# Designed miniproteins, single chains, continued (5), part 14

Each design is a single chain, and the fold is of that chain. pLDDT is the mean over its residues in the fold that is shown.

## One batch from the design tools (miniprotein)

Design m16486
Fold by ESMFold2-Fast:
Structure m16486 (fold): chain A 94 residues (1-94)
Amino acid sequence: DEEGRKLIIERIDEEAERLRKMFTSQAEAEGVPQEEIDRFLETIDRLTEIVKDFSLSLEEIRKRIEELQKTGEEELAGRRLLGTRLRALLELNR
């Protein structure tokens, strides 16, 4: 169902934007350099692309996320994005 995929993608994009805003606000409050913030945002974008790839199995997605994530913040982002995809998928298959 293509409409179902579109809804899942929209939910993932919403979570990605929420994560970008949350981490940017925290990093600015902590005095993190803009270059480090930009690197983190780039990682969120890469994680989002992986989680949106419906050609990949869940096992392949988890492996690619694990290979990209190196900080606790990146692990949280990967977990939340994958969780959003799984919740949306379960809701649509009810």
Scores: mean pLDDT 81

Design m16487
Fold by ESMFold2-Fast:
Structure m16487 (fold): chain A 60 residues (1-60)
Amino acid sequence: MMDRQRFLDDDTERSRRWAEDTARTGQEGLERARQDFGDRYGEESKAALERSNQVGRRAA
């Protein structure tokens, strides 16, 4: 049992910070995943596009 006013106040503040930190971490994690996925997809997509373009140019 915590009967210290200071501890209760600190606990409340920590809880708030924890919630905010969790939200922020989630957002950053999502951004990182998106960037990693986008970069990988972009590279592969670009290669495929270039191949398609080469075929088109040869056909022309």
Scores: mean pLDDT 64

Design m16488
Fold by ESMFold2-Fast:
Structure m16488 (fold): chain A 94 residues (1-94)
Amino acid sequence: IEISDEAIEYRQKGLRAFSQKNYEEAVEYFEKAIELNPNDYLAWFNLGLAYFELKEYEKAIEYFRKAKELAEKAGDKAGATAAEAKIKEAEKAL
């Protein structure tokens, strides 16, 4: 299994845990995905979502900001906009 395939697999495991409301388990999987591919802004975005559900809003904002930076660098304007919207939502929850 190539490293990029493992990173995607961990992100998928994280999404599955998230859908089951196992947010701490989702965090662990998304962190492993990021270790394998630190440029995967979707993994950073999903890590932010997991922390948001855990009510760790300051951490969620930090990870959404990272996702936004990487999405902008990748030319994904929709991804950057989604991350910005989540930053504002988390700031409002503080």
Scores: mean pLDDT 86

Design m16489
Fold by ESMFold2-Fast:
Structure m16489 (fold): chain A 88 residues (1-88)
Amino acid sequence: SEEEELKKRGEKFKEVYEEAKKKWEEAVAEGEKLKKEDVEKAKEALLKKAKEAAEEVIKKMKEIGEEKGGEALAERLLAAAEAKAKAW
């Protein structure tokens, strides 16, 4: 049924969001540790991890028919990474 398809799509959206959130938190934690030794390497690592996570989000969201949602989430993640790196 259409209701079952909407429910499955919502569950998959939540899974993609939670996975992206987890990867973001791990990337920030790794960067916070790395910046104590080399702030420029920490910035590069954070931006690289954010780009990889953004590409995965776009791919997974497109697979579930939520391409626009994936693009929006990816843009927010990349913007957050740039802001975080700039603040370091």
Scores: mean pLDDT 81

Design m16490
Fold by ESMFold2-Fast:
Structure m16490 (fold): chain A 59 residues (1-59)
Amino acid sequence: MEEIIKKAKETAKILALEGFSEEEIIKAAENIARELGGDEKEIKEAVEAARKTWREVKE
């Protein structure tokens, strides 16, 4: 769980700084969580973490 969320946040920050959209960043976070063996809850938490990170970079 911790590793999945951390990786989703790191990826979201990089993609947000590179100018990717919120939708693209969310898709990347979902894919990472699934590839790392995350369950439905972990995937949802990774997506929420990615959204929060994107908003923090946008500010």
Scores: mean pLDDT 80

Design m16491
Fold by ESMFold2-Fast:
Structure m16491 (fold): chain A 61 residues (1-61)
Amino acid sequence: MKSMEEIIEEVKKMLEEGVPASEVAKKLEELMREANLSDEEKEKLIKETQRLLVQYLEKQA
């Protein structure tokens, strides 16, 4: 349904809007299941979203 790029952008938007990290992670998991991504695409998406989440958490410190 959504491309990997669209999922990454949605995660960024949610984090910037102050959505709790736990809700962002839950939404990401749902979007990955819906998107029918390849294993390589899932790995790239997980790495990129983990990077964004770490950046967000560091902002809170």
Scores: mean pLDDT 74

Design m16493
Fold by ESMFold2-Fast:
Structure m16493 (fold): chain A 100 residues (1-100)
Amino acid sequence: LKEAEELFKEGLKAFEEGKYEEAVELFEKAAETALAVDPRSPLAAEAYLNLGKALEKLGKYEEAIEAYRKAIDLLDPNDIDQSVKAIEAAVNIAILEEKL
């Protein structure tokens, strides 16, 4: 998971710097790397959540919705922290669907 954590951190930095295309690539790689080690990785869920946010910044709304759906699928609804993140993703999906 160290490789996935490093990629995720690089993605966050790219996003903060407004480099949204670079952030998308880094978050995709972080999620894929995390899932290869742990198919239910919480890190992969966070990577997909941030991927959705980066895709929104690029106006790629359909792709952003897909990323948020992948995040929700990985989040545990019985965990309070993860449940809150799933609600955030679901709200973002609803907002984006109204734009399509």
Scores: mean pLDDT 84

Design m16494
Fold by ESMFold2-Fast:
Structure m16494 (fold): chain A 83 residues (1-83)
Amino acid sequence: SEAEELLRRAEELLRRAEELLRRGRRTGDRALVREAMRLAEEALRLAREALRIAETRDQMLRAIGLILRAIGLLFEAELLLRR
């Protein structure tokens, strides 16, 4: 389903964003933190679209989980960039 494809893409983007954020936090590389934010923003967009077209409760819950993870990452990245 389209929702399933969007969920998988959002999850992949979030995994990449989390890796870049971890590396940026460890090295102090602000460019890695900004790239993590871009990927997380795209993942948030895809997860929100997946929630809108979700056909099952499982898809809705997975989309909500991805939305919360993306928001948390964006908040952490913003805090890192303010330092």
Scores: mean pLDDT 90

Design m16495
Fold by ESMFold2-Fast:
Structure m16495 (fold): chain A 70 residues (1-70)
Amino acid sequence: MYELEIRVPKDKVDEVLAVLRKYGKILDLSIEEVGDFVIIRAKVELEKSKLPELVRDIRALGGEILSISG
C-alpha cells in the first residue's frame, strides 16, 4: 500500500484519478481544492514495479507528486 499526495490542475483531476485506478486500487481518497489546483491524498494498493509508470503518467498530465510513502 502507498500513500500519495499529488497536486493536480483542476481540469485534470478526473484523468489523474483514472491513472490511479488503472495501476492500483484506491482504498481511501480525499480531495482538497487550492486555488487553480487540487490536492489529492490517496491510499492506493499497487505493485512497487508499477510505481514508476504511475508517477510518469501523472506528471504527463501536469500533476506533481508532493509525497509518496509505503
Scores: mean pLDDT 87

Design m16496
Fold by ESMFold2-Fast:
Structure m16496 (fold): chain A 100 residues (1-100)
Amino acid sequence: VSLATAYAQALVNKGRAEEAIKLLEKAIEFYGKADANTYLVLGRAYLKLGEYEKAIEWYKKAIELDPNNALAYRVLSEAYEKMGKTEEAEKYRKKADEIL
């Protein structure tokens, strides 16, 4: 899964977010589970496509796997901010700052 996650991250960076999503969804189906980083890459891919609600869902899954992942809270806050959910954005930003 980590190799698929790394390649998917490269696809997202190159503007190929839809391909990254398909690759990671297939990898999750085949291997049954993913780590927090895999969910963060999925969330980022959806964020780049403007699919903010789906991005939030994947970021929340990343937090469920690793509640001390400050990056997961930071990107979740960013997704809420893009949706205009300022209170939720501030809540998760503060949580990320607490973890350091």
Scores: mean pLDDT 82

Design m16497
Fold by ESMFold2-Fast:
Structure m16497 (fold): chain A 67 residues (1-67)
Amino acid sequence: MEKAKELLRELAKKNDGKVSFAEAVEAMVAAGIPEHLAVQALLETGKTRSLSLKEAEKAVEIAVSRL
């Protein structure tokens, strides 16, 4: 799911290496990941406010593994 990771990298670049929960969900959904899987994967990272780029990319990998 390279498209989701690319969107997250651009968001992190804009936000000093951080991505909000809402921005991460939107990027994952825009890349074709169902919203419920995106939310569950992000919650599994233990962060609901702000994520590092690495945490957001891990959430993408978790969500894609459940497709």
Scores: mean pLDDT 77

Design m16498
Fold by ESMFold2-Fast:
Structure m16498 (fold): chain A 71 residues (1-71)
Amino acid sequence: SSSEAIHQELAEGGKLYQAGKEALEKGDVEAARKYVEQLRELARKSPHPGVSKLLEEVAEELEEQVKKAEE
């Protein structure tokens, strides 16, 4: 169902965000950047506007953390 698909997309986004944070904790900024890109691709491919918006917000939050880690 559409509701189940939404739940799965949000769960996948959450896993990518968590993996990106763990990469930053290990100092792997390049891996964290790839997770930002994967989150944005997931958002772009989502047929659900609300999911796309939430995934973009999560990607932006991770990207801000990446930029701070590069300082």
Scores: mean pLDDT 84

Design m16499
Fold by ESMFold2-Fast:
Structure m16499 (fold): chain A 60 residues (1-60)
Amino acid sequence: SLEEIKKKLEEYRKKYKELVDQMLAATKAGDTETAQKLFDEYSKVREEINKLEKEIKKLE
């Protein structure tokens, strides 16, 4: 349902913000491996957000 998709979108947006903060902290600490892992996860979460937004638009 549209409401379920919107709820998932909000969950992903929260994870996105958390990942950005963690990514910045790892980058500042010079932890390249952790930063790279977080960048990969950030990219996946952003892609999921874009897909969910597109799905919502199609259902409206």
Scores: mean pLDDT 83

Design m16500
Fold by ESMFold2-Fast:
Structure m16500 (fold): chain A 60 residues (1-60)
Amino acid sequence: SIEAIKEEILKEAKKMLKEGKDPHEIREEVLKKAEEYKLSDEEVNEILEEVGELYEEYLK
């Protein structure tokens, strides 16, 4: 399902954050995965908003 795809992308983003990857690198990987799965612009924006919240949590 689309929800499972979103969760998979978010899980990978969280892993990259914990590994100390650059936020821009994480964003690019998220966008690449979202485009690979052909998510809508609205769905991509939802994922990016959640990733942004993760940045605020881990990069304060």
Scores: mean pLDDT 78

Design m16501
Fold by ESMFold2-Fast:
Structure m16501 (fold): chain A 66 residues (1-66)
Amino acid sequence: GVAEAGRAAGEALLAGGASELAATLGGSGMWVYIQQGDVERAVAVAARYSGSEEAGRRAAEALQAG
C-alpha cells in the first residue's frame, strides 16, 4: 500500500540511495514517519527529498505547529 511504499522510499532516501522512484515517494515517507510520531526521521526524509537543510528545518517547524 501507500504507507509501505512511503516507508520504503523514506528508508531509501535516509540510506542515501535515492532513486527517481524514492524521490517521487519521499513525501509519502515523510508522512508515514509523521503518523508514527518520528519527527527526526520525517525531517531527515524531507531534507533529502528537497535537497536542503533549510527545507528540513521548515518541515520540522511545520510538524511542530501541526
Scores: mean pLDDT 61

Design m16502
Fold by ESMFold2-Fast:
Structure m16502 (fold): chain A 68 residues (1-68)
Amino acid sequence: SAAARLRALQAELSRDPRFEARLVGDRTLEITNHGDVTSLIGLALRIIGDYPDMEVKIEGNVITVTAR
C-alpha cells in the first residue's frame, strides 16, 4: 500500500541526520532538510525516480511526498 511505502521511506530517512521525516495522515510524508541544497535536490530526484506514482513538491527546505 502507499502508506506502507511511505512508512518504509520514513524509516530509511530516520537513519540519516540530514533529514527529518514525518507522516501526515495516511498518504503524505513531509521531509525537512537540515543539510545543504545538494542533499535536498538529490533526495527529491531519488524519490521522483523511485516513487513515480507519487507527487513530490519542494518548498524551501521541505519535500512533501503525496500518494496520488
Scores: mean pLDDT 86

Design m16503
Fold by ESMFold2-Fast:
Structure m16503 (fold): chain A 61 residues (1-61)
Amino acid sequence: GPAIERLAESLGVSPETVVRSLQEIAALEGDGREIALRRLAEEAGVSVGLVRKALREAERL
C-alpha cells in the first residue's frame, strides 16, 4: 500500500523488505514494538505516523 511504498523509497529497500521488517516489529510486545517503530522512522527520516500506517497495511496482507 502507499505507506509501505513511501517507507521503502525512504529506506532505499524493496517493499517486500519493508513488509518483512514490519511483520517482525508486529510480533514484538509493549515497549519493544514502540521502540522498533521509532527507530525505523528515524532510520527512514519519516514520521512515526507513516510507519504505523505501513504496519497497518502490512497486517492486511
Scores: mean pLDDT 84

Design m16504
Fold by ESMFold2-Fast:
Structure m16504 (fold): chain A 70 residues (1-70)
Amino acid sequence: VHPVIARLVARARALVEEAAAAGRISAEQAAEALALLDEAEARARSARELYELLLRVAELIGVPGSAFAP
C-alpha cells in the first residue's frame, strides 16, 4: 500500500469515527462509509481514484471534501 494512500484512508477513517462518536451520523452511515474506505484501499490504483471515493465519504459524513486535501 502506498504511504500517501494509507495516510488518506487513515484520516478518512478517523473523521468517520469522530462523526459517529459525536452522533452526527447514524451507525448505518458510519458502516457504509467505512466499507467504502475498505474498498477504496483494496481497489484504488492511484491517489486520484482514491480521492474521488474519499469525496463520497465526505458527503456521507457531512464534511467538505477539502478535509481530505493537504
Scores: mean pLDDT 72

Design m16505
Fold by ESMFold2-Fast:
Structure m16505 (fold): chain A 59 residues (1-59)
Amino acid sequence: TLEDLVAKGEEAFAAKDYEGAIRYYLAALLLDPDNAEVRAKLAEALAKAGEQYNRVVRE
């Protein structure tokens, strides 16, 4: 369900699996494209994924 996808996205985000969070939030938006909260969570996960990528490249 939508709620299960959002919960899984939140779990992935808390685990710093931002790519996983993005996938779950995108799947949630396929079920409810007008959900502003999910859109906001997706935007934050995308920003965090970008930061995480830059940290890896620094190695």
Scores: mean pLDDT 77

Design m16506
Fold by ESMFold2-Fast:
Structure m16506 (fold): chain A 100 residues (1-100)
Amino acid sequence: SLGRLVEPSEEVKKLALEATKNIFKAADLLGDREVEMLAIATAILVSYAANLGDKEAIERALKLAKQAVEAAQNGDHETARKLIEEASDVVAAAIDARDA
């Protein structure tokens, strides 16, 4: 059973969209198929967290995604990948904590 889904606020929807945009931007800069698949999985988790109304998890994911973009732009592919993995872990942990 999925956790209890709610209609996300416009603020949460905008944050989720921005987080997803930055995650895909970092993946595109890395040009790695494995990172692309991680970005897709993370975007799904961000969408799920948004439907749970978890603004804090999405804000944390957005911060990590922006840092991943900066690392990727600097050619630090390992740091960028780790930051995307950390963003995924943050939203996954938030979902797990709310799904009884």
Scores: mean pLDDT 82

Design m16507
Fold by ESMFold2-Fast:
Structure m16507 (fold): chain A 75 residues (1-75)
Amino acid sequence: AEELKKEAEEIIKKAKEYQRKFPDDSSVQALANLAIRYAEEAIKAVEEGKIDEARRYLKVARTAIDSVEALAESL
């Protein structure tokens, strides 16, 4: 459970860094916001003991941050 929270915190950190690097790219901003939102939901689910829900939110957050990274490589 601590590992899920740590991973979510790392996703939030990465997403905020991409938002700083590409402030004028609306797609990077939108996907990074999606990653942050679902990572925050995953942290909340872990704190509430809802581990399966946390894993589902974290999968969405991972997909979003992977999309940010792929898009950033194209810029």
Scores: mean pLDDT 85

Design m16509
Fold by ESMFold2-Fast:
Structure m16509 (fold): chain A 60 residues (1-60)
Amino acid sequence: NVEELLQLYEESSDDFVKALAFQQLIELGNPEALEKLLKRPDLSEKDREVLKKLLESVKA
């Protein structure tokens, strides 16, 4: 469930859980979820670039 994965990423204090949720969100390729992740101010530039490229591919 995309919404549950977003919640895990946003609320988890465990770096491993956050990484797994992020990876699953990327694998699902849901545009709405990817756009929500891009709006997070705490995303690294590296992760932001990965999400932008993936979102471009999904929207094509």
Scores: mean pLDDT 74

Design m16510
Fold by ESMFold2-Fast:
Structure m16510 (fold): chain A 71 residues (1-71)
Amino acid sequence: SHIEKAIEKAREGDKEGAIEHLKEALREAPSKEAQEYLKKGIAAVEKGDFEEAVKYAEKAKEAEKEYLEKK
C-alpha cells in the first residue's frame, strides 16, 4: 500500500519518496480520520521529523483498517 511504502521511505530518510507516497495515500484515503493523519504525516516529513511521520502514517493505516472493517 502507499502508506506502507511511505513508512519505508520515511525510515530510509527519503523525504521526497515519503511525501510522494503519503500524497497518493491521502488521495485514496477512505475516511476523514485517515486523511487527517496523512496530512500530519506529510507536515512531519516536510519538517524532517521522520519518526513523527512514521507514527502518523501508522495511525492512518489503523484508521483506514478500522473504517473498512466497520460495516
Scores: mean pLDDT 83

Design m16511
Fold by ESMFold2-Fast:
Formats: sequence, C-alpha cells, structure tokens
Structure m16511 (fold): chain A 97 residues (1-97)
Amino acid sequence: SAAVEAFHRLLGAADEAGTRAEMEKAYELLAERYAKLPGAEKLTEEARRRMEEGYASPEKYGELLREINEEDKEWADEIRAAGAAGMAAAAGAALAA
C-alpha cells in the first residue's frame, strides 16, 4: 500500500512541479529495483504495459503488488520502499522550487 500511496501522491507533486520527469523518475526507480530481483523481467514488462495501456491507477497497481506479495514478500517490500523514495525525491524537488 505504501508504494501505491506514494505513487498517487507523486502524481500530485509532479503536477505541481510541472514536470513529468518526477513521475518518470519514480517509475524508473521501481523498474530498476524490479530488474535486480529474480524473474523481474516479466514483472517489469507486465507492469509497464499495464501502465501504458491505462491500468496505471493506484488500485490496479495495488492489485499487482498483492500478487507479488503472495509470491515473495521481500519483493513487495522492496518495491514499496523504492516507490516511497521516488515520491520523497519528487516532493523535495517541488519544495525546493
């Protein structure tokens, strides 16, 4: 849930900052973390396609995280941590502007 909440808040922060780069940065951080986990290529590709095809909602992303958590709790925890870090970076940039 933390990653879903962080992603949702990041969208607001990105809008206020006026940069899509912040949102893309958060996604890059999550994708980078995915790439370092066993079997991450399938998850990264699926998540990317779901986001691009209009499944990029906090609810749908939450469903994906629940599926991951059933397979591997550490995987879900790392994803949530990466999302929170990305959101924090975006919020910091917005505040500095």
Scores: mean pLDDT 53

Design m16512
Fold by ESMFold2-Fast:
Structure m16512 (fold): chain A 64 residues (1-64)
Amino acid sequence: SEFEKYDKDNSGYLTAEEVKKFLEDLGFEVTDEQAERILKAIDKDGSGKITKEEFEAFLARTRG
């Protein structure tokens, strides 16, 4: 799964830094602020981290 590829700590969540790396891997140039904004858009719980479910939902919508 793509989530496991970016979840280097195997913590079950992604941080803004890991989201930034994911977007950079897709060919996007993003700042820390932009990555944090994207994380906040995905993070419906407001925890400051993205769960596997939130990440999968984001990918499902973005791929189409």
Scores: mean pLDDT 73

Design m16513
Fold by ESMFold2-Fast:
Structure m16513 (fold): chain A 58 residues (1-58)
Amino acid sequence: KISEEELQKLGREIAQEKKITDSYKALRELAKKLNEEGKINIEVTDDGAEILKALKDA
């Protein structure tokens, strides 16, 4: 059932991506809030890793 297994594998990858997205969403919301408060001045993008990098570098 290789086609069904491939589809199931895609489902697992989507679930994992959602979990990572949730973590990055929290980080992004925090960065956005701090940016709005004027405490930081970084670009908030959809790329959570990029936001993390900006926060570490700043």
Scores: mean pLDDT 67

Design m16514
Fold by ESMFold2-Fast:
Structure m16514 (fold): chain A 95 residues (1-95)
Amino acid sequence: GVELAAEAGRLAIEAGKLAVQAAKTKEALVLGIAAALSGAGAEFEARVLGNAVEAGRDAVGGGENAIKAGELAGNEEAKKLGEEAVELGKKAIEL
């Protein structure tokens, strides 16, 4: 549970960073930053607080923001990493 949620958070951070680097609009920049912050929150909740469910939810939110940011920025890698963050975050909530 918690390791899976932490990995989902890490993927959301990487996706958010890629979206920020590729951003051509303020919208993409803000969503990419939000994705990275949610991913960092997920890692903290998983690794420090041991809360897989809350961490998984934050990783899902971060991944969804990264997908939107990647779409706006035209960055396929950010979208894929965001999708992986959503998938792993959902699995962390179920386990």
Scores: mean pLDDT 87

Design m16515
Fold by ESMFold2-Fast:
Structure m16515 (fold): chain A 70 residues (1-70)
Amino acid sequence: LDELLKELEKLASKYELSEEAKALFEKLLEAARAGDLEKALELLRELSKLLSEEQREELTPLLEEILRLL
């Protein structure tokens, strides 16, 4: 899990996310670290609505992998 979270943080920092997307992303990481699958899934759905197609294609598979481990 820690390796996937580090990879996710690196990918997210590569993109200039909106303030709203950054806030949701940070909350998602906190929920994932806490093992709160339900909250993490809700935040993932909200975040995916704010991402571009390219960002979604790159970040979503890694996010889904992390959620699968919770």
Scores: mean pLDDT 73

Design m16516
Fold by ESMFold2-Fast:
Structure m16516 (fold): chain A 57 residues (1-57)
Amino acid sequence: TEAAIEATVATLRETAGLSDAAAAELRESFRRHGVRDPAVLLAVIENGRAERARQRA
């Protein structure tokens, strides 16, 4: 449901420090794949961290 997507995105914003743009991408991914796909969660978290590391390099 949309409520579950919003709650999950809010939690990840607090936990992983996602930007507004990253949060919007995560929201779209959950609409497509559903909140219960752990692979999508892991991919978004890893991509966010990798992108930050690349920007600092």
Scores: mean pLDDT 66

Design m16517
Fold by ESMFold2-Fast:
Structure m16517 (fold): chain A 62 residues (1-62)
Amino acid sequence: EEDALAERGLAQQKAGAASNATVGVDPEAVRALIRRGLEQALKVHKDGAKETVEELLKRIRE
């Protein structure tokens, strides 16, 4: 049964690679990925990184 899930994951990855052959050509998509990564980092580092992550997000928005 894992074979069906593995094949779906491979197909999704293959479709993404084939459809997005022009990697780095869409700055908006790159910014969205960076924002998501920073939000995840903020969740992981709840201590004092909130201020630093917010500053980085503000700079990316501009």
Scores: mean pLDDT 59

Design m16518
Fold by ESMFold2-Fast:
Structure m16518 (fold): chain A 95 residues (1-95)
Amino acid sequence: LTPEQWAELDAEIAQGFYDAGKGALERGNYDLAAMFYIGAIGVDPNNAEAYLNLGKAYYKQGKLDEAEKWFQKAIEIDPSNEEAKKLLEEIQREK
């Protein structure tokens, strides 16, 4: 495959992991959601939404330190992500 074809496959794989993670999160399976979002990040490390949702999965489990870490990473990649900023502020108030 060409570099362009590999990039296209990586985008499809990352999207597949991301969508699977969202489905798991919606069903309340937070461990499975975290695993899928970690998979998405492994393929596309610049996907701010995957870091945001990984943080949400940890937050739902009460893992505040892990959630804070991933929300900070989401903001690092996308400083315009208002949802990540609000969730980070919420965690910092709880600590």
Scores: mean pLDDT 83

Design m16519
Fold by ESMFold2-Fast:
Structure m16519 (fold): chain A 100 residues (1-100)
Amino acid sequence: MAEELIEELARLTRELREAVEAGDYEGAIRKAEELLRVAEEAIKTGDRRAIAFAIQALDSAIRLLEEARRRSTDPELQRRLEEQIRRLKEVKRRALEALR
């Protein structure tokens, strides 16, 4: 189970990066939402390794969405990206607390 979550987090991070590089910011938002769900599951397992990988994946996702927000010229899309960044930061904070 923990290994499957780690593999899924790595895959979603890769797919998110590809979406941002392609200028597919709608796809990037969808991949970030999927990554957030998997990170939540990792936190629920209480597995320290899975949680640590979730933190790394959340950090990568935040950086990639901030890049997408800077490149986007659509104000509505920028607002949606800002909302996803906020959600990712909140889940990252909870993951860090779970490792204490």
Scores: mean pLDDT 88

Design m16520
Fold by ESMFold2-Fast:
Structure m16520 (fold): chain A 84 residues (1-84)
Amino acid sequence: GYRVALRLHVLGVILIIVGIGVLIYLVFIAQRGPNLKYLSSYSLSSAQTLQQYLLLASVALVVIGLIIAVVTGLIMYFFYPEKL
């Protein structure tokens, strides 16, 4: 019932917060800059590709969490309006 929808909505919000936390962590790594002294030219290309995949994965996690939160919010709005 409503409590299950509410818990799912809270879980969706938690997923968004976790995704944002990971994104902030990635910004911290980016702020340290690429350790060019320790990376060969080939390693630089590989590091860029890995960073892109990690960034896409973090964004995907945020998007999935947002979709879950919005869908459960809409379900509560349309199916349980009297329990506001």
Scores: mean pLDDT 69

Design m16521
Fold by ESMFold2-Fast:
Structure m16521 (fold): chain A 82 residues (1-82)
Amino acid sequence: GIEDIAKDAGELAVKLLKEGKSEEEAIEEITEFLLKNGFSEETAKTAAELAVLAAKYALENGKSDEEAIDLATEGILLALKS
């Protein structure tokens, strides 16, 4: 369901940032993932941007990987349910 897609995208955001990908590269990969899951380009890009910003904030502020995934997932759900 949508919650599982959002969590997968949130996990992807944290993974890409921890691998040293740029914000732009992370947004592109998450946008592609969400497009493949049937979301519009506008929705997918907005969700990807929110996920990457949330994950980056969490990681830069000393939050755990799990907390970073949770914040990214919440950002994605906000975009996908709107």
Scores: mean pLDDT 88

Design m16522
Fold by ESMFold2-Fast:
Structure m16522 (fold): chain A 86 residues (1-86)
Amino acid sequence: SIMELTKLMLRLLGELVSLELSYKRKDEEGFKESKERAIGILDEIVDLTGDPRLAELRERFRKEKDPKKAIEILQEAIRRLTEIVK
């Protein structure tokens, strides 16, 4: 359980880095692809944890159209995950 969650968190961190880089480069396609992968990872995390805060953050992230705000929501989700894992 903890090992599975840690692996998902590391994958999510990778997508956060990809989103930040795509945003800085104005790479709309790369941002969209990374966001889509991050949503899939968040779905797995929510299913595994049952955490209502992560479910809320996933929904906000999915719906957020502003790239900077989307990145901020994902950072909040990762902070929440760190509390659950450690």
Scores: mean pLDDT 89

